# Designed miniproteins, single chains, continued (4): the designs that were tried, part 7

Each design is a single chain, and the fold is of that chain. pLDDT is the mean over its residues in the fold that is shown.

## One batch from the design tools (miniprotein)

Design m12211
Fold by ESMFold2-Fast:
Structure m12211 (fold): chain A 79 residues (1-79)
Amino acid sequence: SVLEELERKRQERLEELKEMLKKGVPQSVIDERLEALYEAARQESLARGMSEDVADAIAEGEVTREKLLFLEAEQLLKG
């Protein structure tokens, strides 16, 4: 059940990213979104009582996951 939900959410996210890439969203817009994601994840972690080092590591992890998802979407669109 949980694994099926996670897989479905991942597939939906990949499809959304493929649609954005098909629309020709420029790299600068993607970079701005990644920066916003980093800052949001960092601030949320700090608000939850995490140290600066841990908050930075969590934010880096979130951005890395999103970057990998964009790379997967790009690769899928190339065929």
Scores: mean pLDDT 84

Design m12212
Fold by ESMFold2-Fast:
Formats: sequence, C-alpha cells, structure tokens
Structure m12212 (fold): chain A 85 residues (1-85)
Amino acid sequence: MKIPSHWPKELQELIKKAYDLFKLPPSERVPQAEKILKEAEERGLDVLPIASILLFIARLVNDEELRKLVEPYLRKAIRDRNAKN
C-alpha cells in the first residue's frame, strides 16, 4: 500500500513502522503494534489510518493475536469519527 506524500511526516513514519511489522516474528508483532498505536494516541495523530494499516498487515500475515489487538482501536476510531458528540 502507498503512503500518501501529503500526510504529516510523523504519521508517515508511524505507517512505515507499521509496514515493517510483517517482517517481524509473530511474538514481536503484537508488542510493536501496541507501541505504534500508543505513540499515535500520545501525539494526537489520527489513529484510523494507522489501525487500518495494522489490520491489513494482520490479515496479510494471518496473525489473529495482532488482529484482536488492532480491531478495538479501529472500531473506536471509526465510532469517534462518526459520532458528533
């Protein structure tokens, strides 16, 4: 998947880290994904594109533990975007 060049550099760097997850052994993917998601939240970045990429990677490498970690973040991000309250 292509990283849009017009996105903030901080977001681009976290997405690059997310893509590198598919190269990691299964035991290291979940801790690394959690670090990426927490860093995005701490920096006030949009979690939706990061969680979407991580879910795509989880499906690509067939990692159910990674998928279970990422799905709650993705669902919350989608709900927060759609909720005007």
Scores: mean pLDDT 76

Design m12213
Fold by ESMFold2-Fast:
Structure m12213 (fold): chain A 98 residues (1-98)
Amino acid sequence: MELSEEVDKELKEKDEWLDKNIEKMTEEEWKKVKEELLELFRKDPNVTEEGLKKIEEEMEKAIKEKDLEKLKIFYMLVESFKLSEKLKEIAKKKKEEE
């Protein structure tokens, strides 16, 4: 899938950016990432309420403990979901318009 290769490239670029900037990110920026992650999971019918609570607790713990490895995982999940949704919208729009 050609779209999958573009997704992988974009995610790699985001991962490399995060490695350079992760130590500069503030607690407020990480709280914003948490809010974005929770909003994305709420839109997924396969994600349970218990799952959402677990994700929120894990993210809050990672922010408090400054667990950079865990925070990187959550950041990359948000970026992956955003890119996936963007590609779905582009594909839908192209099919509806032409």
Scores: mean pLDDT 75

Design m12214
Fold by ESMFold2-Fast:
Structure m12214 (fold): chain A 90 residues (1-90)
Amino acid sequence: MELPEVEFKNPEIQEEYEKAREAHRNGDVKGAVEAALKAAMLAIKSEDKEDIRKTIEFLDAVLERLPLSEIDEGLLALMIGVLSYIEKKL
């Protein structure tokens, strides 16, 4: 399944999210997760609530659609931690 199309206000966040989508299409699960995390961290740094809300939606989609058994436990824990932090701040 493809990751959803999401448009961000910040072009740097958009670039990293598109890298996550491309990595996912190519079967690069680790690359998709790493790019998705970078997009989420950039959104947190931007402090734009709309872009931060959009990162919750795509991180949920990543967790739902990617084969998480192929991801390092530390990287998965970091993704869950980032998602929890964002949800707490909104």
Scores: mean pLDDT 77

Design m12215
Fold by ESMFold2-Fast:
Formats: sequence, structure tokens, C-alpha cells
Structure m12215 (fold): chain A 76 residues (1-76)
Amino acid sequence: MMMYNLLLTLAPATEEQVKRAEKEVSSVPGVISVVSRQLPDGRVLLSVTLESADLAPQVEEAVRKAGLEILDSRVE
């Protein structure tokens, strides 16, 4: 099966908020990996590898529960 990448652009957030979001996202069944990168303007890029594209809404909910705002969402 092909794996899917969910690319999220998040509003500026603290390192603690980002770590909380990574932990919440990684606890979603079918999430394989989570990688975060902070942009120079303070926005955060979150790259999530998924077993299924159907998991994208659950990942987005986990990010929102961690207190982060999603500015853009893209599945590759």
C-alpha cells in the first residue's frame, strides 16, 4: 500500500505546544511518523506520514486539541 504524507502549515506556536501536538498526533492509530519544522516567520510545518488518507481529519483534530491553528492542509 502507498503511504500518504499530510503536510500542515500551523500558525506561530511555542516549542511546548508543538511538542504536545507531535505527541497527540503520534498517538493516532495509523500514524507512522511526525516531523515538525519551524519557519523563520514563526509558523510551523508539520509533516505526518499516514497509512491511509482517511486519517487526515483525526490528525487535524489532534493538532487542534493541542491548541494549534491550522492555516493550510495538503495530502501528497
Scores: mean pLDDT 83

Design m12216
Fold by ESMFold2-Fast:
Structure m12216 (fold): chain A 79 residues (1-79)
Amino acid sequence: DEEAEIERLIDEKIAELVEKYNLTPAQVERVRRRLRLAARQGNISNPGKGAKAGIEIEYLRLMGKSDEEILKTFEEILK
């Protein structure tokens, strides 16, 4: 079930962001919407791999990773 796998990945990324930033429930819901949007946009651009790539890239941005690290990760996932 690909939808369940995507939601599991989003939950995993949210847990790490909550640990790092001590997010409130309202902030958690905003982050969840951003990750779901990133998954949708990624899937439109590259069906199959794009949803996971979109989530991972948005997560790295939210974690404060550099543009170079984000681009490198994007290229690696989409191979």
Scores: mean pLDDT 79

Design m12217
Fold by ESMFold2-Fast:
Structure m12217 (fold): chain A 98 residues (1-98)
Amino acid sequence: MLTREVVEENIRALEESIRRLIEELKELLKKVESLPKKEAERKVIVFSFALTVLRSELGLVRESAEALGDEEALERVRRLEEELREAEKLLKEIEAKI
């Protein structure tokens, strides 16, 4: 289990990474139809991998926050879980345009 300090640090890193991922996915969605198919497919693979890694990291942070009884951290984790669902929805919309 992570300490409270490490949980806080990991949440901040995840907030930044997930925000950036969503921004990049929104930009890709706007221009995916104008990209070469091979380039679009490669980007989908990269983003799919990034989503898998972020989900795994968030799961570990959630378990640690639960063990610590840190309600503030858990609330932030729940918001990040919702943002990852938005990111997955954006990725599926991008895949549908390829």
Scores: mean pLDDT 88

Design m12218
Fold by ESMFold2-Fast:
Structure m12218 (fold): chain A 77 residues (1-77)
Amino acid sequence: SEAEEALREVEEEAQRLADEVTKKLGTAEAREQAQAVLQSAVDNTRGAIAKGMSPERAREVGLAQARSGAKAILKQA
C-alpha cells in the first residue's frame, strides 16, 4: 500500500541518517540521540497516517523531520 511504502521510505532514510551520525560522531551519546530523534520521526509518520494524513504528505513531513533532526545533532556536536 502507499501507506506502507511511505513508512518504509521514512524508516530507511531515518536508519541511513542514524548510521551517518553515529559514524561521524563516534560516541554512544550521539548514537542514542540519533536513534531517539529518528525513531520519533518514524513514529510521528505512522501516527500521522493513522490519523488520516495522506501517505505522500506524511512521507514528506517524516523525511523533513528525520533530516532536520540529524542535522541538529551534527551541529550540536
Scores: mean pLDDT 83

Design m12219
Fold by ESMFold2-Fast:
Structure m12219 (fold): chain A 67 residues (1-67)
Amino acid sequence: DRKASVALGQITAARSVAAGIPEETIKTTLINAGYSEELAERLIELAKKNRADPEGLIQAAIKEAMS
């Protein structure tokens, strides 16, 4: 399911950014997990914009995938 896959990628990106993992490392991890480079970059940028509330972003991604 594309929605579930995108939500999982967003959860991974949000937690990785919050943990201080370098962007290059997060991008490589997502690509190795089957995400496109363009999608991986978008997931990381959204995670960076929501650094102050990574849990809120994660909850929103899960809710959207369940809709």
Scores: mean pLDDT 82

Design m12220
Fold by ESMFold2-Fast:
Structure m12220 (fold): chain A 75 residues (1-75)
Amino acid sequence: MSPLEELLRELLARLEDPEAARAFAASHSDAQLESLAEYFARLSRDERLPEETRELAGRIAELIRALLAERRAAA
């Protein structure tokens, strides 16, 4: 497993835990969450990366956007 794949798996596991996901969101500004979501969405579309890496990045982007949407709806 590459260092990137390890980091993506660890981040995905945290975002799949509701408590850890809320702590992650609380530690980042809206601008930071938007930038992170765009970064991982870009990785999910990078044909040079393995399919598994792209799938992990896509799931992370979706979860971060869901957290951002929840925060914006609560404002």
Scores: mean pLDDT 82

Design m12221
Fold by ESMFold2-Fast:
Structure m12221 (fold): chain A 84 residues (1-84)
Amino acid sequence: MEEELKELERKLKEVEEEIKRTQENLDQALKLAEKYAALGDEIGAEQMKQAAETLQRRLDELLEEKKRIQEEIKKLKEEMKRKE
């Protein structure tokens, strides 16, 4: 159980780091979309919007994975408390 808890905490950290990177990339894509739109580059703006949509989908997947890992950690901690 303790080893399983440490493995889940490690995975949680990895997912949180990937969420941070994906969020930063999403913010950049959205800023570039606004910049290209302001410059009248409709094609560049649309490409950045599509990139942002792909990053948003990835972020949603990572947030669901984070929630799953957090629920597994909670269940393991409850099991550990019941055995002590």
Scores: mean pLDDT 84

Design m12222
Fold by ESMFold2-Fast:
Structure m12222 (fold): chain A 68 residues (1-68)
Amino acid sequence: SALEERVAEALREHGNEVGVLLLLRYGVSTETVQEIGRLVREGRYREAARLVLETLGEEKARELLSRL
């Protein structure tokens, strides 16, 4: 989806900022953020984006993108 592609691009360009927002703003577990970080380090940006969308839902993912 277009949203998945935008989240994947955000993870590629702003992975550290996304990780901070997930932990501190959205209350995502350390375990989930570590798994997203692993996928990003492996260059698996679309899989990382799917995990973000599964965890946050579309509305919160759009809010996150608006803060980058």
Scores: mean pLDDT 88

Design m12223
Fold by ESMFold2-Fast:
Structure m12223 (fold): chain A 88 residues (1-88)
Amino acid sequence: SHMEIVKAEMLLIAASAEIYLAERLLEKNGDKSLIQQLIDGARDTIRAVREKIEELKAAGADPAELEKLEERLRELEERLREVEERYK
């Protein structure tokens, strides 16, 4: 449904915010524990997005809307990978 697409978009926004805060803290040599919590939170939120996209596919959601969600998810997965490499 349209509402389920909106829920997936909200999860993408949440993951983006977690990643953005982790990126900012890394640049400022911020609290290592907080950075780890943000990385873990972003991983969990990304997993929830992926699960929601699979549910939407099973429910017969619009392929064009699914492609947009998957593209945004891939971008966030790449950004998280960069954050994880810098955090090491």
Scores: mean pLDDT 88

Design m12224
Fold by ESMFold2-Fast:
Structure m12224 (fold): chain A 71 residues (1-71)
Amino acid sequence: GMVGEIQRLFEQGRRAALNGDLETAQQLLDQLRARLDRIRQLEADTGVSFPVEEGLLRGSIETLTRLLQEA
């Protein structure tokens, strides 16, 4: 499901950042941001909320952004 996909992207990005692969980590961060934008568009268009997915994406983006800034 979507939660599992978000968790996989985050873990790949986190691993890349910790291993010094900043290009891969940035690409995964960009993918997480694109997924958050898509969720927000779906919420706006349908009136259905995805609070778990949105919260997980926001937390993942914040954590990975911090790791990249500390690298």
Scores: mean pLDDT 86

Design m12225
Fold by ESMFold2-Fast:
Structure m12225 (fold): chain A 85 residues (1-85)
Amino acid sequence: EKDRLLAEAIAHLTEAYLLASEVDKEVANAVQRAINELSDIDKAIEYARKALELADKVTDNPEKAEEIKRHLEEAIRYLEKAKEL
């Protein structure tokens, strides 16, 4: 179960990273840090939340910003569930 939840989180973080890399470098960097910290779930959640806050400030492409935020929210939910196991 934990491995499945982490795989779902990785999938959502990867999609957020790809979208963010086209829109905002700071959001992309925060998402990449979350991916790099997956061995430390608390840090992964911290960086994913920072990426979400940065994505909320992206106004030039609101549709992509919303898609990035949705992937980050899903990733955080999967990471929080994995932490409980």
Scores: mean pLDDT 85

Design m12226
Fold by ESMFold2-Fast:
Structure m12226 (fold): chain A 59 residues (1-59)
Amino acid sequence: SSMEEKILENVKKALEELDSFSEVQQLVLRHELEEVLATSKNEELLEASRKVLEKLDKR
């Protein structure tokens, strides 16, 4: 699969497993997701990334 497909799978897994993430893992994830939102044109990846960031902001 393409690199974007692997990133999407990782983002979906992060959305499911977010409660298990350490504070450092959450900071790294936030930075990576902000880069995705700035650079990607993949609508599914953008939507999944927004959902993870929303959950991070509610913690």
Scores: mean pLDDT 81

Design m12227
Fold by ESMFold2-Fast:
Structure m12227 (fold): chain A 77 residues (1-77)
Amino acid sequence: VEVLGVETKPVGGDLYLVAVTVRAEASDTVSEVADAVRKAAEERGLEVVGLEYSDRTLGELGVEAGEHTFTVLARKK
């Protein structure tokens, strides 16, 4: 999993929407994507509000290889 871009948008108070664009392969796991998203948010001083971890691959979930954008809710530290 490779992070290509990160966009943040304030939504009120200490809360932000964090859109992380990644290049992923079908063999990448949900946990690997979650780790990349968390790290991108933390590098911007934001703590992600809940992430699900799984050893399932993106291909097993029907997600194609290529560029995907994951949007998560995060809180300013």
Scores: mean pLDDT 80

Design m12228
Fold by ESMFold2-Fast:
Structure m12228 (fold): chain A 91 residues (1-91)
Amino acid sequence: MVEEAEKLAKEAIETGDEETLKKAIELASEAIRSPDPETRKRALEVLKELIPHAPEKLLPLIEKSLKQAATSPDPEVRAAAEEAGKALKAK
């Protein structure tokens, strides 16, 4: 799941394809709910990479995922969500 999100994120950044970007965000958002801490951190890194490339209409989807991550019992996941949230606010 997170590997597919990383692949689609790279493709979306290279092509500017909005549908691919939306799929990458959706897969990364699903990976944030993984029981594996490394998978969750990688998913948050994908969302952070996508924020500067996301059109305004997709920002609410990213924001929803980051808000869910910010309530995680894992402090590393919360810290990564806060960093990604700063990138979102800068847009």
Scores: mean pLDDT 79

Design m12229
Fold by ESMFold2-Fast:
Parts: sequence; C-alpha cells; structure tokens
Structure m12229 (fold): chain A 100 residues (1-100)
Amino acid sequence: MLTEEQIKELVELLHSPDEGVREHAAALLGAKAGEKAVEPLLELLRNDPDPAVRKQAAVALGLIGTQDPRVIEALEEAARNDPSEEVREAAREALKKIRP
C-alpha cells in the first residue's frame, strides 16, 4: 500500500515529459493507490498525447474498479472515440471489470 506522500509523488510523475515515466506512474497508481488516483487517471485518459499512456490509464481505472459515474462516462467515451484501437480495447476491458 502506498502512503499519501508516495501517491502525491506518483501523481506528479503523471506530468513528466517522458511518456514511459507517465505510463509507469499510471500503472502503479492503478495497482496501489485506489480511489485517490481516479481524478489524475481520468485527466491522463482524456488528455495524454501518447496512446500507450492513455491505454495504461484505462487499465488502471479498471483495476481500481470504482462505480464512479465519471469513470464509467470517461471509459465509454474512450471506448467509442479514442483514435487508438488499443486504447478503445483497453477501455472496453476496463468497463467489463467495473460492470460486467
């Protein structure tokens, strides 16, 4: 389990200029931060220029598994409209985990 300080540090890494750092931070937040990571991961899913980072944000939101309507709405939007097929598929899989 991550401390509050560790979660804050990982959220700061979501703004790294390096896409690999952002992808790794999103993965750790999804696995270990729980609901506190939802807002930063939603911003990443909607706004990150790198499809691998957006894919990881969708996977992370699915792992957290919250029934938050904002999460459901964002994943449905990504599943329909993201320009990357890999991101659309990750969003569909995340939705299956949250609401099969």
Scores: mean pLDDT 85

Design m12230
Fold by ESMFold2-Fast:
Structure m12230 (fold): chain A 80 residues (1-80)
Amino acid sequence: RLDELLRESINYARQAKIALFEARQDEAEMYLKTAAKLASKVDEEAAQYLKEAIEFLNNGDFLSALQKVNKAIKTLEEKI
């Protein structure tokens, strides 16, 4: 269901944000990839933000990655 996909995507994005703050990079990447996959089924904009967050994370730009995750979470929350 759409609501379940939205909530799951938000939860994984929030887990990614926590992992980023705790410098758990591998876990953050895993959570971001899962969140992006779920988000791609419900909101293209949020999915794009999560994909951009993965790219920033891979480049070592944790602040930009966090900003993109925050934008994705906000976008998804607006759909609930």
Scores: mean pLDDT 85

Design m12231
Fold by ESMFold2-Fast:
Parts: sequence; C-alpha cells; structure tokens
Structure m12231 (fold): chain A 105 residues (1-105)
Amino acid sequence: HMGQGNDLFDQGNYDQAVQQYDLYIQQDPSQSADGYLNRGLAYLNAGNYDQAIRDARQSLRLGRDNPAIQSAAYSVLSRAYQNQGNLDQSQRYSQLSQQYRQQAL
C-alpha cells in the first residue's frame, strides 16, 4: 500500500495515491505518522489544502518523536497555508520545518 501509493504519487496520480495511503493508514492508524504525511502530500499536490492541513497535523501528533516526520509535516502545513494566502502561518511552519530538519540526522 505505501510503496504502491508512492509510485502513484510519483506518476501524478494523486487520487489513487490517496486510496493506497488510506489502506496503509487503516492497518494501524495510531502508528501511521508516515501514512498521514504522504496522504497529506498527495492532497497538497491535488490542491486539497484543507485535507493536507488535517493530515499534516495528524502526522505531527503521531510522529512527535521523529524529527524527519515533523520537518516534512511542517513543510506540508507551510505550503498549504501559502496556497490559501495565510502567509503568517506559512512562514511560521516553514521555520519549524527547517528547525526539525536540522534535528533529523
């Protein structure tokens, strides 16, 4: 599901990528920080910014101890808010993304 979702994402098939990430998340929702992150990225690329924000926030909640997940999820939030014209939130989350990227060795 995750690998198939990533292949579909790389092909630009975001709706099908979302479906594969949904299946991955359903197997263990409480441990799917990466699943929520990748589904959020697919929503972001499809222009579904509200869904991207919800999934990125869920990824942050589940991945609190994973700086790589936190960095990537904050990047999704930054880009979604930028596309919605909320530049203050975009800048805030961009700075958080950079901070956590430095912690991800």
Scores: mean pLDDT 87

Design m12232
Fold by ESMFold2-Fast:
Structure m12232 (fold): chain A 74 residues (1-74)
Amino acid sequence: KSLVERFEELARERLARITDEERRRAFEAAVKLAVELMKQGKSFEEIAKALAEAGFPEDVQKEVALLLLEALEQ
């Protein structure tokens, strides 16, 4: 599995557990941005910075970062 495929799989599992519609939409948008940047070969630090600069809620930023780290750990 590629890093992108593993991250998308983890993100789908997390998304299924989000019951709040506003949080779910923010999470989906943040995941989409992270996937796009991963496909461009951006580092973890660059992806985290981009999510912060895009103005996503802090909890969404932290959750996406944790999933990316989990994907990197295999």
Scores: mean pLDDT 82

Design m12233
Fold by ESMFold2-Fast:
Structure m12233 (fold): chain A 69 residues (1-69)
Amino acid sequence: MNASPAEAIAAAYAAGKEELARYMARETAQKLLDEGVLPEEARAILEALDAGDIRRAVELAVRAWQAAA
């Protein structure tokens, strides 16, 4: 099934797939940093992940995809 990255991340977290949601949020932050896009949002995602706040990392990743799309 094809979903937007934002929808896929949110769905993984809602389904309790925390490891998948964490991976997808990290991939989002890494992509943004590698491309030099939304560096503040990328940093915020990584800080949330480092703090173990997967919910916040997901919210930030969804917002970043919406802003970058």
Scores: mean pLDDT 79

Design m12234
Fold by ESMFold2-Fast:
Structure m12234 (fold): chain A 79 residues (1-79)
Amino acid sequence: SSLKEKIKEVLREAGITDEEIIEEASEKLSKLASFSDLPKIKRALLTGDLRGLSEEIREVILEASVEEGILKIKEAVGV
């Protein structure tokens, strides 16, 4: 789907390089998010600002960031 492809693009732009993580996270996010959530997802991945996202979307972003070793999100949420 076009939404899944846009999510994959955002994940790669954020520095996620593992194609299996990209595929799994984009599949989960494409079911939970809409096109209007893309700017918030991109902001969350680049800055760690999770505001305005549902709990389910936040969980997917945090899990993908932990698996790839991206600590920015954890730092921003104070964990």
Scores: mean pLDDT 75

Design m12235
Fold by ESMFold2-Fast:
Structure m12235 (fold): chain A 79 residues (1-79)
Amino acid sequence: EALRLIVEAGKALKAGDIETAIRKLEEAAKLLSGRPRELVLEAIRAAKAGDIETALELVEQAGTLLANEDPEAAAEVSA
């Protein structure tokens, strides 16, 4: 579920829907702990500052880290 929210947030950022992206990232952060949560919180901060490029990079890093921690989730990131 957290990985799905991160993927949806990345799509919203690419579409310019920053409000939806921040909402999805905040929901994902509630489901996460450790480094993935830290990356998501940093992405929220970047998005709020208007640094969409950095927010996208952090979202992609969080998604990759979650996929690496759960190999079954890797198929969801690839699709």
Scores: mean pLDDT 77

Design m12236
Fold by ESMFold2-Fast:
Structure m12236 (fold): chain A 81 residues (1-81)
Amino acid sequence: SNEEVIKVLEEALKEWKKKFPDAKWAHQVLEELIEAAKSKNLSKEEALKLFEKVYNALSPDFSEEEQKFWKELLEKIKKKL
């Protein structure tokens, strides 16, 4: 459900801030994604596409550890099907 996707994103943001405290720009983008999901009641498919679009915009400068984190987050969202 949309509520489960939002919960996963909020938990991921908390973990992201803990592991990568200096990645403030990525934090802001993820916060905006969470707010968009809440305000617009995005379907699972719409949320996944928006997440992938955001990831593609940020990923050129991501470390291997950051890439792994985002991949694991995407898999968690898919499991909330």
Scores: mean pLDDT 71

Design m12237
Fold by ESMFold2-Fast:
Structure m12237 (fold): chain A 100 residues (1-100)
Amino acid sequence: MKSKVEVEAFSENSFKGSIEEEYDGITGKGETEVSTDADGVATGKTKSTFKFDNEETFKEFKKQVFAEVEKLKAEGRLESLKVKEEPGVLTVEAVVRSSV
């Protein structure tokens, strides 16, 4: 796995950044926006787009994504999830809150 993280903007109550990751046969790009409310609860909106070189890599990656989704649901942190599947491309949009 290779990853690159860039911070584009930050403030006391908001953050915006981008992440680019490379796995075996997968190129991922993500955008994250975080805001914090008066109670210190952070809400993150993440949109990630993944491109795949082969179907086996795609299937294994989907398994990992679903496992992470189940973990976030179990922690009560997942507010929304939207997954779009296109030929060779997977887009995942999630809204996650800090629960503690």
Scores: mean pLDDT 66

Design m12238
Fold by ESMFold2-Fast:
Structure m12238 (fold): chain A 66 residues (1-66)
Amino acid sequence: MTVVVAPELRAPSLREAARAAMEAAMKGAGTTDPGNVEATVDGDRVTATAVNPELKRIGIGVAVVP
């Protein structure tokens, strides 16, 4: 899943927010280990990766605009 974000929102706080949002959404989706989500920012794209296979199967997209 990818997140499209404006350049102003690519700060470290955005990475943390995107990761937390994806983790919370995966938890709501019924995953057993949602805390193992990492988020990386590349330009206007945020890609979530999970440590375990169950989390990698589920992706959540979030779009934020200033």
Scores: mean pLDDT 50

Design m12239
Fold by ESMFold2-Fast:
Structure m12239 (fold): chain A 94 residues (1-94)
Amino acid sequence: AKELKEKAEEHLEEAEKALKEGDYETAKEHLSKAIKYADELDKLGETEAAKEIYERLSRLERELSDLLDSKGTLEDQANSSLMLMRSEILRKKA
């Protein structure tokens, strides 16, 4: 349980760094891995730890959505909409 939380937090930190550097594809990869670790924590009954990770994931998915929306291409707009939807789903899990 503790190791899964640490791995999720490491991937969240890497996603935040990637977003700051404008590397949105790397950010998406790390966010997806953090979601998998949060889902594993939730399945193990570590509900409070999972909720904490889902809350942070929700915020980062919203940030990714906003950054993609600002880039203005049709692909970026589609990806922005997907990230916003994932943010809302994750927020409900938190």
Scores: mean pLDDT 82

Design m12240
Fold by ESMFold2-Fast:
Structure m12240 (fold): chain A 81 residues (1-81)
Amino acid sequence: SSAAERARRREELMRRIQELALRLRELLENKADPSKIREVLAEIQALLDEVATLLPPEHAAYLRQLRDALIKQVEAYIKSL
């Protein structure tokens, strides 16, 4: 069913997001070049946007709020360098 297919796709995307989040953490801990940090952040954003299309509108809105909070935190970190 389309619902089961969406659930499987969501799980696949969430796993990839988790792997990229670990990579982002490593880059931040190692004070990596801001361009590398932004590259990984952009990949996470794209995957989160795809996950949002697979969720009910209310849940998608919350996910976008969390995404925006993550962006603000990472950009604040980069400005502190």
Scores: mean pLDDT 85

Design m12241
Fold by ESMFold2-Fast:
Structure m12241 (fold): chain A 85 residues (1-85)
Amino acid sequence: SAKEEAEEVIKYLRELAEKEKDEKGKEKLEALALSIEENKDVLTKESLLRIGDSLEEAAKEEKNPKTKANLLEAAKKVREAANKV
C-alpha cells in the first residue's frame, strides 16, 4: 500500500539525514521525512511521484556534491516506492 511504501521512504530519508554532514542538507531530509509522515494516510502513487520530481529538481540546484547525491538517492527511493503502489 502507499502507506507501507511511505513508511519505507521515511525510514530511508532519516537514515540519509543521519549520514548527511551538511546541516542544511540534514534539515531538508528530516523536514521531508516529517512531511511524508504527517501526510502518509492521504499519499497516493501520484503524490509519491511528485515528491520524487521535487527532490530531483532540488538536487539540480544543490551545489554540495554529497547533499546532491543524497537528494538524488532520496528521489530514487521515493520513485521505487511509488512503483510498488
Scores: mean pLDDT 80

Design m12242
Fold by ESMFold2-Fast:
Parts: sequence; C-alpha cells; structure tokens
Structure m12242 (fold): chain A 70 residues (1-70)
Amino acid sequence: TDNTINTGNDYIDTINTYGDYAGNTTPTDADGYMGTGGTLTDIGIDDPTMTTNMNMMGTMMGNNYGDIIT
C-alpha cells in the first residue's frame, strides 16, 4: 500500500546501503518477470558489491515472492 513505503521503494525494502532504490520492483503476477526470486531487477545495479547483496536478498525474498502474490 502507500503508508509504509514513503521513500520511493517497494514492499521489498531492498535498499541495503544505497538508500534510494526508487522505481517499482514489486511484481504482481510475476512468475518469470525478472527471473525467479524477484529481488533482482533490470533497473541495473552497477555496483558489484550491491549485486551480491541483491542476490542474497533474492534467496530470502523467494518466500515473500509467493506469499505476496498469494
């Protein structure tokens, strides 16, 4: 909804250190929008350090992915 996320991020709260992630990374009916897990998006994180953190969150968020869709 629009009461928890007020910094331009999705429900994911994937911002580890960058702060402003911005955009919309939350998939609605994505079973293969941007691969599986749904944390990694095409908006492009050019920081290799953050890429690793994002991939790690993909593993944890894998459960929320199905839960949020359900």
Scores: mean pLDDT 40

Design m12243
Fold by ESMFold2-Fast:
Structure m12243 (fold): chain A 65 residues (1-65)
Amino acid sequence: MDLSELPEEEKLEAAITLLLAALHEHKLSTSVSREQKIAALRDLLAKLGQKIEDKIAEEAVERFA
């Protein structure tokens, strides 16, 4: 699924879901730093060949914190 085709709200929801998956894959706690959460999300997105705006990635981390 191409995340860039989704509305902003759905991109945010997808980013939060992928963040949870990334944290699980890296065996990280939900209480790790914002920078670690962003890095884990970016690593997963790169593996999936997906694009997401930095603003949406940061907002997903903020909402999940």
Scores: mean pLDDT 75

Design m12244
Fold by ESMFold2-Fast:
Structure m12244 (fold): chain A 72 residues (1-72)
Amino acid sequence: SSQIKQEVLQTTIDMLQVVADEEDELLKWLRENPNASKEEVEKKREEIQKRTKQKVDEIKQQSNQRLQDLLS
């Protein structure tokens, strides 16, 4: 249905926005820390990735609930 397609599209947009925000945060940190070691960069990347995964999981859970409601 068109409602299911709209829900899937919106969820995709929301997930892509979270990924874009992740890339922007890392890029900003790298610009502020041009002499950061490889280990410091890896640690910062892991911290950002962990938060991004949590946000994506929340978006997926909320989207799955809305899709179940539409299919019921």
Scores: mean pLDDT 86

Design m12245
Fold by ESMFold2-Fast:
Structure m12245 (fold): chain A 76 residues (1-76)
Amino acid sequence: MLEELRKQVIERLVAAMEEAIDQFREQLSEEEYEQLLADARELAQEIVDSMSEEQLKKALAIMEEGEKKREELLKK
């Protein structure tokens, strides 16, 4: 169960970081873009590995709520 939570939080954290990085895509070289994506994935793993089960559950809930609000905003 804890590994499942870690995987879900990593996936969402990486997705959010990738979207943020993608906003600067035009300002980045291919090498810089790939490096930032790799760094984001590594950072997400380190963060999640340092979190307790309670922190992971709270993070997941916050991220899911943020995703729903974002969808509502895009829906116009």
Scores: mean pLDDT 78

